# Designed miniproteins, single chains, continued (3), part 38

Each design is a single chain, and the fold is of that chain. pLDDT is the mean over its residues in the fold that is shown.

## One batch from the design tools (miniprotein)

Design m9285
Fold by ESMFold2-Fast:
Structure m9285 (fold): chain A 71 residues (1-71)
Amino acid sequence: SAKEESGYKAAEENRKYIAETGKLPVPKLSEEVRKVTEEIGEKLRAIGEQVDLNLERRKRGEEPITGDAKP
């Protein structure tokens, strides 16, 4: 069936949480957003490290490493 499994599971967990606590599942939303933000941050850090390596190589008179060789 063409249904979103992730959406159904999230809705079911939310319903269970409301039934047990009488509150909306706010903590789960903040945690999910935090995880996505951390993953983006790691990718940006990897790019920054490559830039730093190329700067150090240039200071030594060496050729920079081209990580993205666009033709």
Scores: mean pLDDT 64

Design m9286
Fold by ESMFold2-Fast:
Formats: C-alpha cells, structure tokens, sequence
Structure m9286 (fold): chain A 59 residues (1-59)
C-alpha cells in the first residue's frame, strides 16, 4: 500500500541520516562532549517522533 511504501521511505531516510550523523559525530567528538550529547538526544527524539508517525499511518 501507499502507507507501507511511505513508511519504508521514512526508515530509509532515517538510516541515511544516522550514517551521516555518525561521521559528523566522530569529527565533533574532539570539540565538546556536551555538543555530542545534545545531538544524540535530539536524534533519539526525532526517531521516536518518526516511529509514532509511522504507527499512526499504519492505523
């Protein structure tokens, strides 16, 4: 269905963003630990929001 395809695209984009985030994180690690912690917290929040949106689409 269109809903299932949209969900797959969301997860695909999320995985790509995580790979980019990991590489940027390695570069920023030498700068500040607090900055890294903030990025990780924001990333975790975004993942939860995407999961909730996907669950609503599946309803």
Amino acid sequence: SEVDELAREYYRALLEDRERGRELRRQVLALRRDAVDRVLAESTRAVEEIKEAVDKLAE
Scores: mean pLDDT 70

Design m9287
Fold by ESMFold2-Fast:
Structure m9287 (fold): chain A 63 residues (1-63)
Amino acid sequence: MFSPEARETLERIARELGLTPEQTRRLAEAAARYAAARGRTVVEAEDVETVANPLRHRLDVLA
């Protein structure tokens, strides 16, 4: 389901944002739904970045 690049991106974002395992799982599911909505069966790094983008703004506020 996930490309190696998408998995690496997911793990990197989870580490950057301090996500719990459950939050990381929900992010992965959101990325999979986003890819499926675009007619893809494989989740790519771009899909993970797109669904994670709103969460990244939280770290900017905490800086």
Scores: mean pLDDT 73

Design m9288
Fold by ESMFold2-Fast:
Structure m9288 (fold): chain A 100 residues (1-100)
Amino acid sequence: SKEELLEEMRKLLEEMERELKELFENGASADEVIKVATEKLGEMARLAAKISPELAKKIEDLAVRFINEAAANKDNPEKLKEVFEEMIKELRKELEEESK
């Protein structure tokens, strides 16, 4: 159901937030952080496509935007962290809007 898929996406978002925070705390490379985020965003877009093409497009557009911003800031760990924190906030907002 839509409700089950949205709950699965919320759990995936929480898992991504936790994993990204752990990577930053452990001094992981920008490439490693970007790789983990890209893999989780791909999984999220796949789940979104089962709900609607519109939601999948929104998740994909956010993924492209934030991954490009992260790639542009690979040499700035503080900015890289801010980029991913903002990405998590925007993704959470989209899931809350879809739940209405």
Scores: mean pLDDT 87

Design m9289
Fold by ESMFold2-Fast:
Structure m9289 (fold): chain A 96 residues (1-96)
Amino acid sequence: MEIEELLRKAIELLLEAAKRLEEKGDYEAAKEIREKAKKAEELLKKGDYEGAIEEIEEGVEIALEAARKLKDLELDIIAGVAALLIGVARLLLKKS
């Protein structure tokens, strides 16, 4: 599986998490996640996969914290899948 495809899918999941948070009235967390997703997309376009992973990871942490406070299982799953995708991407980057 290609690293770029995994990272693009993780960014899409962060944007889905942000939309869900906006719908629930957590505009601050949604804004922070969107800013992380935008930075990750810019880094991905430059071929900085490690930088993109770090920005996505920060967005995931914000989404998981918001899911915990809202007791939102769907948001927790969305963030968890994004975390899994960046974990796989990180493994592929470190493959000898």
Scores: mean pLDDT 86

Design m9290
Fold by ESMFold2-Fast:
Structure m9290 (fold): chain A 90 residues (1-90)
Amino acid sequence: SMEEEKLKKELIEIIKKMKEKVGIEKTVEALTLIVIAYKMEKEGKDPETTKEYIENAESIIGKEEVKKLLEILEKLNLSDDELAKLVQEA
């Protein structure tokens, strides 16, 4: 859909911005933490562990960027393969 394509484009732009700010290695680290935390939250598992993963990602890329990424991930409901492709495109 047009809405889904817009959200994917926003995700790519955030990833590009983070690559420029903190480098690719730290960007991938932060995204991995966010994705794991998102999956744990969606499954209703370990609120404290989820919080620790989010706080770690926030320390790398910032609280506002983590918030934006979580909102986009909630709306897109992407598979692991789809997320990996978007990271490669960015």
Scores: mean pLDDT 81

Design m9291
Fold by ESMFold2-Fast:
Structure m9291 (fold): chain A 57 residues (1-57)
Amino acid sequence: GAEAKAESALEALKTGDDVVIRAVGHDLGLDADELRRLLEEGRYEEVREKILAALKA
């Protein structure tokens, strides 16, 4: 379901790979720079919520 996909995407994003961050951002319509900032700040719950909201849209 959407939650399992969000967890998989979040685990990929935790690698900090800019290519992965850009790809996820593009696929979900999320800003890659915002995702990178949130990840660098350890704000994983906010990243998860953004992914989950995008998957439900």
Scores: mean pLDDT 83

Design m9292
Fold by ESMFold2-Fast:
Structure m9292 (fold): chain A 91 residues (1-91)
Amino acid sequence: SLFERIYAEAVARAEEVARRVLEENRDKPPEERLRLAVSRAVAVARQVFNDLLAQATDGGLPVSPETLEARDRVVREAERVARRLFEEFLK
């Protein structure tokens, strides 16, 4: 489905960005490094979701319960992935 494809792409981009942020900020305290990774991963996931949905809807975002739930799911998974990667970096 459209939302499944958007989800996969948004989460993949969020993971890529989280890894990069964690690597670039190795000199930062753990709490700051985690906050930066989560913040940027969530921002990128939301942007990718919005951009791909806008393309599919001819430049508009349909405000439906399904769309809001799909977006929330993407944001939650982006945060989860960033936190998981942060834990991996502590090992």
Scores: mean pLDDT 83

Design m9293
Fold by ESMFold2-Fast:
Structure m9293 (fold): chain A 97 residues (1-97)
Amino acid sequence: SSMEEERRERLRKLLEEEEKEQLEQIREIVDEEIETGDREKARRQLELLLFAATPLVARAIRLVLATPDAEEARRLVDEMLKMEEEERKRLLEELEA
């Protein structure tokens, strides 16, 4: 049980780090869209990121893709980056409703 708890903790930390890195990548894509106005480039980059996305990040990408205002999408990603995983899930459930 002790070794299984340790393995679960390591996997959780790895997932948390991966989710944060992927959200930071989304932020960089959205920031470039704001800077350049190139929404089509941003859409292609987000669609490529979907292939490697965790389930939570995939939901975030779909919401960003559904958000026509890049500054609004940036605010969403910034808010998620300040949250823990459970808070991110609650925010996504609210916005998907």
Scores: mean pLDDT 84

Design m9294
Fold by ESMFold2-Fast:
Structure m9294 (fold): chain A 61 residues (1-61)
Amino acid sequence: MVVEALRAMREAVAAGDERTAAVYYVAVGEDLPPAEVRRTRTVTEADIAGARALAEVPFEE
């Protein structure tokens, strides 16, 4: 689940889809399904920045 969300986040960042990247970033951070985040949460500029920063480095697991 987490690994799939991180992969999807990195793909969204590479595609320039900042909102989708932020959704996956929040999903990983809050341990929520991405569909739930997209439906119920408002993503912020900080979430977009966090997704970009995390996408620049390999998984630290």
Scores: mean pLDDT 73

Design m9295
Fold by ESMFold2-Fast:
Structure m9295 (fold): chain A 66 residues (1-66)
Amino acid sequence: LSEETKEKIKELVEEQGPNPDFKAIAEELRKEGFDVTEETVRRTWLEIEIEEGVKLLEEAVDKVLS
């Protein structure tokens, strides 16, 4: 998955809000020429969630050390 494709997925999931329609996002991206599937979109969304979780863990560690 390219960085450009991941960025497009991020934009579309953010646009749809807290319950993104992975199938609709994949279809929209395919119309724009990106080679993605529903699974690719879902995986990218999970990666974003994990990244946010890591930031929260770093914040928690900083709080404990304070």
Scores: mean pLDDT 74

Design m9296
Fold by ESMFold2-Fast:
Structure m9296 (fold): chain A 78 residues (1-78)
Amino acid sequence: MEEELERETALAISQISLAVEAIAASRHPDPEIGEAAIRLAREGIEELRRMAEEGASAEEILRKGREYAEEVRRLLES
C-alpha cells in the first residue's frame, strides 16, 4: 500500500512536471523545436505510466521523469 502510494505520487509529480514543460514548449518561437519538445514530453509521460504499471520504484520514476524534463529543456534551448 505505502509503496504503491509512493509510486503513484512520484508518477503524478513527474507527469505534471512534463506537462508544464510541454506548455512552455507550445510558446517556443520555433514551431519545429516546440513540436519536438511536446512530442518528447508526451513520450515521457507515457513511458513513466508504463514504468509504474510494471512496478518501478518511486525513485526510478522520479529519476526517469527528471531525465525526460532535462531532455525537453535541452531541445527548447537548441
Scores: mean pLDDT 83

Design m9297
Fold by ESMFold2-Fast:
Structure m9297 (fold): chain A 77 residues (1-77)
Amino acid sequence: MKGPTVRVETPEEAERVLQRLEDEINDAKKALERYKDDPEQKAVLEKHLENLQKRYEETRRKLEDARARGEPVEVPI
């Protein structure tokens, strides 16, 4: 998919990227609670949350590997 990537070179930058994704996940969870009685919105939000969680885990693994090597890595925004 088309999309910008960000280069992460330090553990501090990695933490910021993961924190951003975690904030998005938390926002999606709050939206799910708000729309729990709306099955159409709930389905859309559940899919969005699944995608965010998968992206978080993939990004976390890439960042952990890069950190262990002391190498920069590009992750999707």
Scores: mean pLDDT 78

Design m9298
Fold by ESMFold2-Fast:
Structure m9298 (fold): chain A 75 residues (1-75)
Amino acid sequence: SKVDKIQALIAENKKALKELEEYLNELKKQAQAFIQVSSDPKEIAKVQMKVLVIELIVNSEQTFIEILEKRLKAE
Protein backbone atom coordinates (compact mmCIF):
# COMPACT_ATOMS: atom_id res chain seq x y z
CA SER A 1 0.00 0.00 0.00
CA LYS A 2 0.98 3.69 -0.22
CA VAL A 3 1.23 3.79 3.60
CA ASP A 4 3.57 0.74 3.63
CA LYS A 5 5.83 2.37 1.00
CA ILE A 6 6.07 5.63 2.99
CA GLN A 7 6.77 3.70 6.24
CA ALA A 8 9.56 1.73 4.50
CA LEU A 9 11.08 4.94 3.11
CA ILE A 10 10.97 6.59 6.58
CA ALA A 11 12.69 3.53 8.14
CA GLU A 12 15.46 3.53 5.48
CA ASN A 13 16.08 7.28 5.86
CA LYS A 14 16.10 7.05 9.70
CA LYS A 15 18.76 4.32 9.48
CA ALA A 16 20.86 6.43 7.08
CA LEU A 17 20.44 9.48 9.34
CA LYS A 18 21.66 7.54 12.41
CA GLU A 19 24.81 6.49 10.51
CA LEU A 20 25.36 10.09 9.33
CA GLU A 21 24.90 11.46 12.89
CA GLU A 22 27.44 8.93 14.24
CA TYR A 23 29.87 9.93 11.46
CA LEU A 24 29.34 13.65 12.22
CA ASN A 25 29.99 13.11 15.96
CA GLU A 26 33.26 11.28 15.21
CA LEU A 27 34.23 13.94 12.62
CA LYS A 28 33.62 16.74 15.18
CA LYS A 29 35.85 14.95 17.74
CA GLN A 30 38.63 14.56 15.14
CA ALA A 31 38.21 18.20 14.04
CA GLN A 32 38.43 19.49 17.64
CA ALA A 33 41.61 17.43 18.27
CA PHE A 34 43.16 18.73 15.00
CA ILE A 35 42.32 22.39 15.74
CA GLN A 36 44.00 22.14 19.18
CA VAL A 37 47.37 21.02 17.68
CA SER A 38 47.38 22.73 14.25
CA SER A 39 48.83 26.23 13.63
CA ASP A 40 47.89 26.25 9.90
CA PRO A 41 44.79 28.49 9.35
CA LYS A 42 44.16 27.01 5.88
CA GLU A 43 44.07 23.42 7.16
CA ILE A 44 41.89 24.46 10.14
CA ALA A 45 39.46 26.14 7.71
CA LYS A 46 39.29 22.97 5.56
CA VAL A 47 38.43 20.82 8.59
CA GLN A 48 35.77 23.33 9.75
CA MET A 49 34.26 23.40 6.23
CA LYS A 50 34.08 19.59 6.13
CA VAL A 51 32.15 19.56 9.44
CA LEU A 52 29.78 22.29 8.17
CA VAL A 53 29.04 20.37 4.93
CA ILE A 54 28.17 17.17 6.84
CA GLU A 55 25.99 19.16 9.31
CA LEU A 56 24.04 20.58 6.33
CA ILE A 57 23.53 17.05 4.93
CA VAL A 58 22.28 15.81 8.34
CA ASN A 59 19.86 18.78 8.60
CA SER A 60 18.58 18.07 5.07
CA GLU A 61 17.94 14.38 5.92
CA GLN A 62 16.14 15.34 9.17
CA THR A 63 13.88 17.73 7.20
CA PHE A 64 13.15 15.05 4.56
CA ILE A 65 12.11 12.53 7.27
CA GLU A 66 9.81 15.18 8.84
CA ILE A 67 8.15 15.75 5.43
CA LEU A 68 7.63 11.98 5.02
CA GLU A 69 6.17 11.67 8.56
CA LYS A 70 3.74 14.56 7.89
CA ARG A 71 2.70 12.87 4.62
CA LEU A 72 2.14 9.57 6.47
CA LYS A 73 0.00 11.33 9.13
CA ALA A 74 -2.12 12.94 6.34
CA GLU A 75 -3.02 9.49 4.93
Scores: mean pLDDT 88

Design m9299
Fold by ESMFold2-Fast:
Structure m9299 (fold): chain A 80 residues (1-80)
Amino acid sequence: MSGEEVLEKAKEILEEAGLPEEVLKETVERVTELVKQGKYVEALREAGQAIYDAALAGLVDPRAALAAVQKLSELAKEVE
């Protein structure tokens, strides 16, 4: 899987989780930097952490957050 594919899939999952625009933008910037460094697992971990933090803050539906984190976990297994 290419870095571009990892980034696009991570962005889609973050958008599906319903992250607020500011949190989404900041998270995508961090994920992009890690992907450019070839740190795909770290990039997906950052995305998952952002979703988790947003869910704890009440900014996203916890069930949508759980589904998104599960998708990121499966994607991380594909890039190891």
Scores: mean pLDDT 83

Design m9300
Fold by ESMFold2-Fast:
Structure m9300 (fold): chain A 97 residues (1-97)
Amino acid sequence: SSAEALRKKLEEEAEELLKKGVTPEDVVKKMGELASKVLGVPEPKSMKELAEYMREVAEKGETEAAKELTRLGSLAYLIGEKLGDPVGKELAEAISE
């Protein structure tokens, strides 16, 4: 399925990033930089503010940036699971509020 193929690609990308020493915190920082640039605001100071920025990017119809933020969030979660780092889960919880 297309959903299964997408998941497999994300898992493969997460493994390559892990081999390069990329952390969930590195991915979250990149997300904050992207959202800040798209919205023209300072970088987010918390997971809650990052989640608010992600919502605003989507609401403004910035489709490509919204897709990339969703992809990066999935990578942060997958890398976090491999490392036992809760950062990706903390972001997922903030987005769910």
Scores: mean pLDDT 85

Design m9301
Fold by ESMFold2-Fast:
Structure m9301 (fold): chain A 84 residues (1-84)
Amino acid sequence: ALPPAPAPPGLSELEVTQKVNELADKFLAAVREKLASGEITPEEAAKLIRDAMKVLQGYREALLAGDREKAARYEEELERLLAG
């Protein structure tokens, strides 16, 4: 009988890359829609993308470390960037 595998402390590089890409795609789509509607300026869009890239890097590092609480906080930070 195989013993139950211990839960991995973090996600694989591939799984992390997929999650980061999904979150990045959603963020970029929202920014592009706001820009297309005239809700934000190109300068504001550039700032949002730059700020989001920093958050996504932290999100990636948190997922690789298995820090689910920290990863969730970075997701909330991205939502705040889109809301404000």
Scores: mean pLDDT 79

Design m9302
Fold by ESMFold2-Fast:
Structure m9302 (fold): chain A 61 residues (1-61)
Amino acid sequence: SAEEAEELFIKGLVALKHNDVETANKYFKEAAEVDREAFKRAFDRYTNDPELLAEVLKKHG
């Protein structure tokens, strides 16, 4: 659940990197529905750590 929510959140971030806002919003919504608390933690973590965000985007997208 938490792992699935974080994976969906990362897919949303990858979509945003490619300027696909519609796809990003679908993944973010799904992540929040799977595990809202995990979604909030992922949002806070990646928003407050630009180096981690860059590394994840390099690895996944």
Scores: mean pLDDT 84

Design m9303
Fold by ESMFold2-Fast:
Structure m9303 (fold): chain A 66 residues (1-66)
Amino acid sequence: SYLQQTQQYSQQMIEAARRGDSKGVVDYLNKMLQTINDAKKNGEDTSQLDKIYDDTMAEVQGILSG
């Protein structure tokens, strides 16, 4: 499901940020955005996915900022 895929990429992006893997952060971000865009294209309600994205970005920003 789009929800499960978005959650998996969120977790992987956060883990990449924690280990200082900037390329991994970007790669998982792109995969998450592709998943959300595919859901929008298929007419799915993306409100839950958008929340996961927002929460993930806030956490990653916190990790990368120190």
Scores: mean pLDDT 88

Design m9304
Fold by ESMFold2-Fast:
Structure m9304 (fold): chain A 70 residues (1-70)
Amino acid sequence: MEEREKLVKEEIEELEKRKKETPDPVMQNALGFLIDTSRRTGRAYEVEFSVETTASGKPVLVSKVREKEL
């Protein structure tokens, strides 16, 4: 659908902008994966961040890639 294609294109453009503005190589790689996957599948994706507490009480940052419904 043209509408979905437009939303996916806008999402890719936003991800490319974020990648250009982000100096963090880990974030650049993550954004690159989202862009590449969106181009391959024709779908939009995002990264969700959460903090999990280990059994020792140490917080760890986890990231998950999620498909966006547009």
Scores: mean pLDDT 73

Design m9305
Fold by ESMFold2-Fast:
Structure m9305 (fold): chain A 88 residues (1-88)
Amino acid sequence: LSPEEFEALRARQLANARELLTRDLVEYEGLSEEDARRLAEEVLPEAAEALRLYQEGLATGDEALLARAEELGREVERRIREMVAELK
């Protein structure tokens, strides 16, 4: 993939992830569509970074990257739970 093609693919993956997270927050957490979409948009950059570190760590075998991905992933999940509690 060219750098431009890679960025276009990444942008589509992020948009799809945002839509899926929004749907899950509405269906399983009972948030309004507006609140779910706002929350998803707010946490998505950190969630995307955690996934990137995880994938890079798996590809390179870098244990520090895997540990950082786990830490960031847990922080994202904590923030989602906290924000859901605030909106309910």
Scores: mean pLDDT 78

Design m9306
Fold by ESMFold2-Fast:
Structure m9306 (fold): chain A 95 residues (1-95)
Amino acid sequence: MQDIQNYYQQAQDYYRSTQDLSTSSNSSLLSQANSFYNNAQRYYQQALNNIDDTDIVRQLGNQVRNNYNNVQSLYNATLSSQRGLSSRRQQELDS
């Protein structure tokens, strides 16, 4: 459970960071991150409801981890989008 809680917490943190970095030009990445975060929340809640069943908790924990990985990937894509925009603007200022 602690590992599942840690993955869920990390999914929340990456989703919030994705929201903070989101602009109108990358809103689709935020929408995808929201979908995966909602899935992580749903599976985490199911794990809490089945805490005494180790096999179910393990399976649901894998689903939380998978959705966490997807949110992290979308955060990295959003960050890369912001870095690309910053580099382009710097190039325009230095010309």
Scores: mean pLDDT 78

Design m9307
Fold by ESMFold2-Fast:
Structure m9307 (fold): chain A 66 residues (1-66)
Amino acid sequence: SRAEHWRNIVEAVRLITREGLSLAEVGERLGLSQATVSRLLKSIGDLPLSELGRRAELAERGESVD
């Protein structure tokens, strides 16, 4: 779902920036392949962490995140 997509992005960024995990380790933690984690992170290139968190929250509430 879109909510799951944004939550996975935010959590992947957190694990890398705060815990120093590799893409493979993040994949293991989130139940995703390393390639999927890499693709998610590349797709957000220019988005700030605050906007990522906002979109994850809105998606969890079932609100539009456009």
Scores: mean pLDDT 71

Design m9308
Fold by ESMFold2-Fast:
Structure m9308 (fold): chain A 94 residues (1-94)
Amino acid sequence: MSKLEKLKELVEELKKKVEELVERNNGQATPVSDEVAARLSELAARLKELLDEVKASEEIKEKADQSLAQMTFLPDEDALELIEWLEEKVEEVE
C-alpha cells in the first residue's frame, strides 16, 4: 500500500472515530484543556506535513482539518484517546 493510500485510510478512520465520539457525547461541545489543545496542534502539524509530502487531494486535507477541529470540542479523555491512537498511526506512516 502506498503512503498516500495509508494516509487516506487513516483520515477516513479518524473521521469515523471522531463522529462516533461526538455522537456518544450527544453533541456536547466541551473545549479541550490547553495541554490537550497543544498536543493536538503538534499532531495536526505532523499530519498536515505528511499529507503535503504525498500531495494528498484538497478533499482529504479538508476531512483531516475538520476531524482535528471537532476533536478540539471533545471531553479531554475522549480527545486524548484519539490523540494517542493518531500519534501511533502517524508514527507508523512516517
Scores: mean pLDDT 81

Design m9309
Fold by ESMFold2-Fast:
Structure m9309 (fold): chain A 87 residues (1-87)
Amino acid sequence: SDLKKLQDELKTGKYSVDEVIEVINNMPSDYDKSLLLDAYYEGLKKRGLSDEQILEDLETLKSKLVGGGAVNRAGKLVNEIKKKLGL
């Protein structure tokens, strides 16, 4: 159980988007995938990325994630950022 450590690492920006996709896709459950995705999204916001940059990053993630729950969670985060951008 290193889930909390992975959540903290994903918040730091240490990983590229492709590395984040690999880490999330290797999780055995949609619940764990969603927790890591939320941690990554929180990290993007806290590191001062623009909403446009966050949207591009999240759409890339959504296109390559495996698992219905993970894809659905990514879609909700994409829609949250689109709403902020007036899209």
Scores: mean pLDDT 85

Design m9310
Fold by ESMFold2-Fast:
Structure m9310 (fold): chain A 74 residues (1-74)
Amino acid sequence: SPAERVREYTEQLLRELDRLVQQALQEGDVKKAIRLLLFKVSASTTLMLFERGSVSAEEAMRELDAIDRAAREL
């Protein structure tokens, strides 16, 4: 279902962001770690708004894709 897709993608993205945060901290890149943690907040907020019915599945997926792209550009 669209709801399962949004949840699964959010969970996958949060796991990847956690891995990147740990790597940034191990490398001493505090600024990168802070930005990645803010992306985690954005992804969690997107899921929350979707589950409350404030955004559609399509809107949630577009926002999660934008967060993923932005994190990779750091």
Scores: mean pLDDT 91

Design m9311
Fold by ESMFold2-Fast:
Structure m9311 (fold): chain A 81 residues (1-81)
Amino acid sequence: SVERIVRVVGDAIASAAMKGDYETAKEIALKAYRDAGLTPEQVREAFEYAKQKLLDAGNTEAAKKVSEIGEEVLAEVERDR
C-alpha cells in the first residue's frame, strides 16, 4: 500500500539522519518521488514520519536537520510539477 511505502521511505530517511548522513536522506526522498512515484504530499508525509521517529528517539538535532532537508526536497519536487 501507499501508506506502507511512505513509512518505509520515512524509516530510511530517519536511519540515514541518525547516522548524520543527510545527503543520503535527501537522495532517498528524491528517488521516492522520481522512481517510486510518490506525490509531493506523500514525500512530506515521509519526512514528517522521519521527524517524529527522530524526536521519539530523543535526537532533536537530526529531527531539525530532517525538517530543513524536507523543505528543500519539497521545493525541488514542487518545481517538477
Scores: mean pLDDT 85

Design m9312
Fold by ESMFold2-Fast:
Structure m9312 (fold): chain A 60 residues (1-60)
Amino acid sequence: AEAARQAAEARAGALGDESYRRWKPVIDAIRKAHPDATPGEIGEIVRRILAGELSLEDLL
């Protein structure tokens, strides 16, 4: 039971790394536009883009 939960969490982490690699060009563009932004602020910007609250045009 616990081993199954740990395996699921490990897979979620691997998916997070894969998602980061896929989103890296967008993250790099955000960093270029906002060089003083913290990782947390960059994460919030990415979340807003995914929610349709921001467009890449507004950042580039």
Scores: mean pLDDT 64

Design m9313
Fold by ESMFold2-Fast:
Structure m9313 (fold): chain A 116 residues (1-116)
Amino acid sequence: SAMDALAADVVGVLEGLLALMARLGFEGASVAEIREALEAYLAREAARLAKVDPSAAAAFTAAARELIDRLVPVAPEIAEVEVRVERLSDNTLLVTVRATLRSGEVLTVEVELRLA
C-alpha cells in the first residue's frame, strides 16, 4: 500500500542516518563533524520526503532530531547499532535504537513516527 511504502521509506532514511553516524564514528570523526554530517543528511532527506508527504517529513525530522541529540554525543564510542521497528497502527511506528558502546554500556532510544 502507499502507507506501507511511505513507512518503509521513512524507516530506511532513519537507518541510513544511523549507518552514517556509525561509519563516521568508526572513521574517527569528532562529535561536531558527525553532527554536521547528520544535520546535512536530515535536511536533504526531509526535503525529499516533504515532496511526497509533509506529515512523513515532519515525523522523520522529529525522530531524527531525537536520535541525533541522544546518540551523537556518544557516536565515536558506538561499536554496534541495532534497530527494531514495531507497527503500532496503520500510520504509527515505534522505532527502537539500541546502541552498544565500546565500553559495553547500552543506550536505548525509542522514537514514535506518526506518518499521517
Scores: mean pLDDT 87

Design m9314
Fold by ESMFold2-Fast:
Structure m9314 (fold): chain A 61 residues (1-61)
Amino acid sequence: SLLDQIDELEQQLEAGADLLDLEVQVGVLRLKAAVLQADNDTLDRLDDLEQRIVERRLEQA
């Protein structure tokens, strides 16, 4: 499910995975969410994950 995939990416972010790779994967999940007409809870979780990735990238700049 989309939520399971979001959970996996959140775990990868906390484990120190590559931020660019995570950003690409989030983009893919956003496209899937749009096609599946995902609910607001799912979209909010994607927004939170994307914000965390951007925040970490800015910290490293």
Scores: mean pLDDT 82

Design m9315
Fold by ESMFold2-Fast:
Structure m9315 (fold): chain A 65 residues (1-65)
Amino acid sequence: KGEEKELIEAAKKAAEEGNGAGAAVASHEWSQSGHEKAARYGAEMAEKAGDKAAADTARVSAQNA
């Protein structure tokens, strides 16, 4: 619950730094930990960073959370 907020903030920071791939990787790991909201947000942050391929991969991972 509280962890999900921190994960979302980390994904947002990665996107601000232009690290879409990093945001996507984090999204995948969060999906495996059951953090669906964080995983989904990380995928969207990857897309906003301009990495469409990484964002698409992360969205698939988020669906499994």
Scores: mean pLDDT 71

Design m9316
Fold by ESMFold2-Fast:
Structure m9316 (fold): chain A 106 residues (1-106)
Amino acid sequence: SETLAALKEARKLLEDALKLLEEGDVGSEAGIKETSAMMHVMLAYLLSEDEEVREKIHKTIKDLSPLIKEMNQARQEGDFEKERELSIKLTKELLKSVDEIIKELE
């Protein structure tokens, strides 16, 4: 499944991003991996012909939108510690949702 492949790539990128963030990286590498993971989640949404899978992916993105906004605000304010904490939380919540959807497709 192309949807499953996209979600598995997103999971790998999120795991890599989380490791970098927990090791103290607040720079571009973790951010690039998070952005790439989000793009793969969106690709999974666009490729999915299963309405239930699409609804789960859409709900995940919508539920995480407030965290993304708060993280962007922290970045704009120069609160890099808060940005890192919110980025870790966002990555963990997205990883959990992606893993749950993968398990339903397997």
Scores: mean pLDDT 84

Design m9317
Fold by ESMFold2-Fast:
Structure m9317 (fold): chain A 87 residues (1-87)
Amino acid sequence: SMKELILKIVGEVIRTIGSLEEARLLIRRGAPKSEVQKQLDKAEDSIKKLKELAKSIEDEALKKQVEKLIKTLEKKLEEMKKLVEES
């Protein structure tokens, strides 16, 4: 149902944001790159799931909003990956 789809999307958004924020905190405190990478991997997996879920959205306005959010999350993930490479 649409309700179940929305709940799955919300869950993956929360998971992605949580993993990216954990990665940011780990970088700030100088944690090992391996621990940061685990959080980035979780964020990447959640973004992939979001992209698949977005394909099932029939409401065009909601679909566009979710696609814009996915692009924002992808940019944040790429930013974090660059910070790990430089650290």
Scores: mean pLDDT 88

Design m9318
Fold by ESMFold2-Fast:
Structure m9318 (fold): chain A 110 residues (1-110)
Amino acid sequence: DSLKRYEKSLVNQEDFDKLLADPSNHPFLIELLERGLEAYKKVGDELGEAWLLYQLGLIYFKQKDYEKAVEYYEKALEILKKILPEDHPLIKKVEKNLEEAKKKLEEQKA
């Protein structure tokens, strides 16, 4: 699975979740993911771009910056819908997290 390749090449999912749990790690993670995003964009790795955009969304969601979380999830989803079947597990995962972020954003504006 291409996703497992991306998880291993930068930060595996278990390490990402551990780093994400501590807000002091967020600046490091954002810098790492932004550098990876630039690299994948340069080589035309759309799946890699979408994966890193999704991870950036997760960080902003953890920070309760739901507006940025929505923006990054929507960017990831636009790419994923162009390159993957609609029933792909990653699309479903991003859509679920986007729905939750939109719900939290509405709660903050109310």
Scores: mean pLDDT 79

Design m9319
Fold by ESMFold2-Fast:
Structure m9319 (fold): chain A 94 residues (1-94)
Amino acid sequence: SAIERTLARIEALLAEAKRALEAGDYERAVQLLEQAMALGLTFLARHNDEAGAAELQRLATEAFRAIEARDVERALELLDRMGALVRRRAQAAA
């Protein structure tokens, strides 16, 4: 349940980041993505998932670049990939 609670929080932050992007609120989207990344990296570190942490960092870096470029479609795709990654890694850790 601790794993499930952390996953739910990360997914909620990513969902809010997507809504912010769709609304054109790029500053809010960045803040929410930073929070989701911090939680995700902390979760993966606690489970010694170095490979998962590296992949999450790469996806997040690409997502920040997409947001800076105002490429909303690519940013949304990358946020979906981040959510899918964290879900897969959380299932493996459970």
Scores: mean pLDDT 88

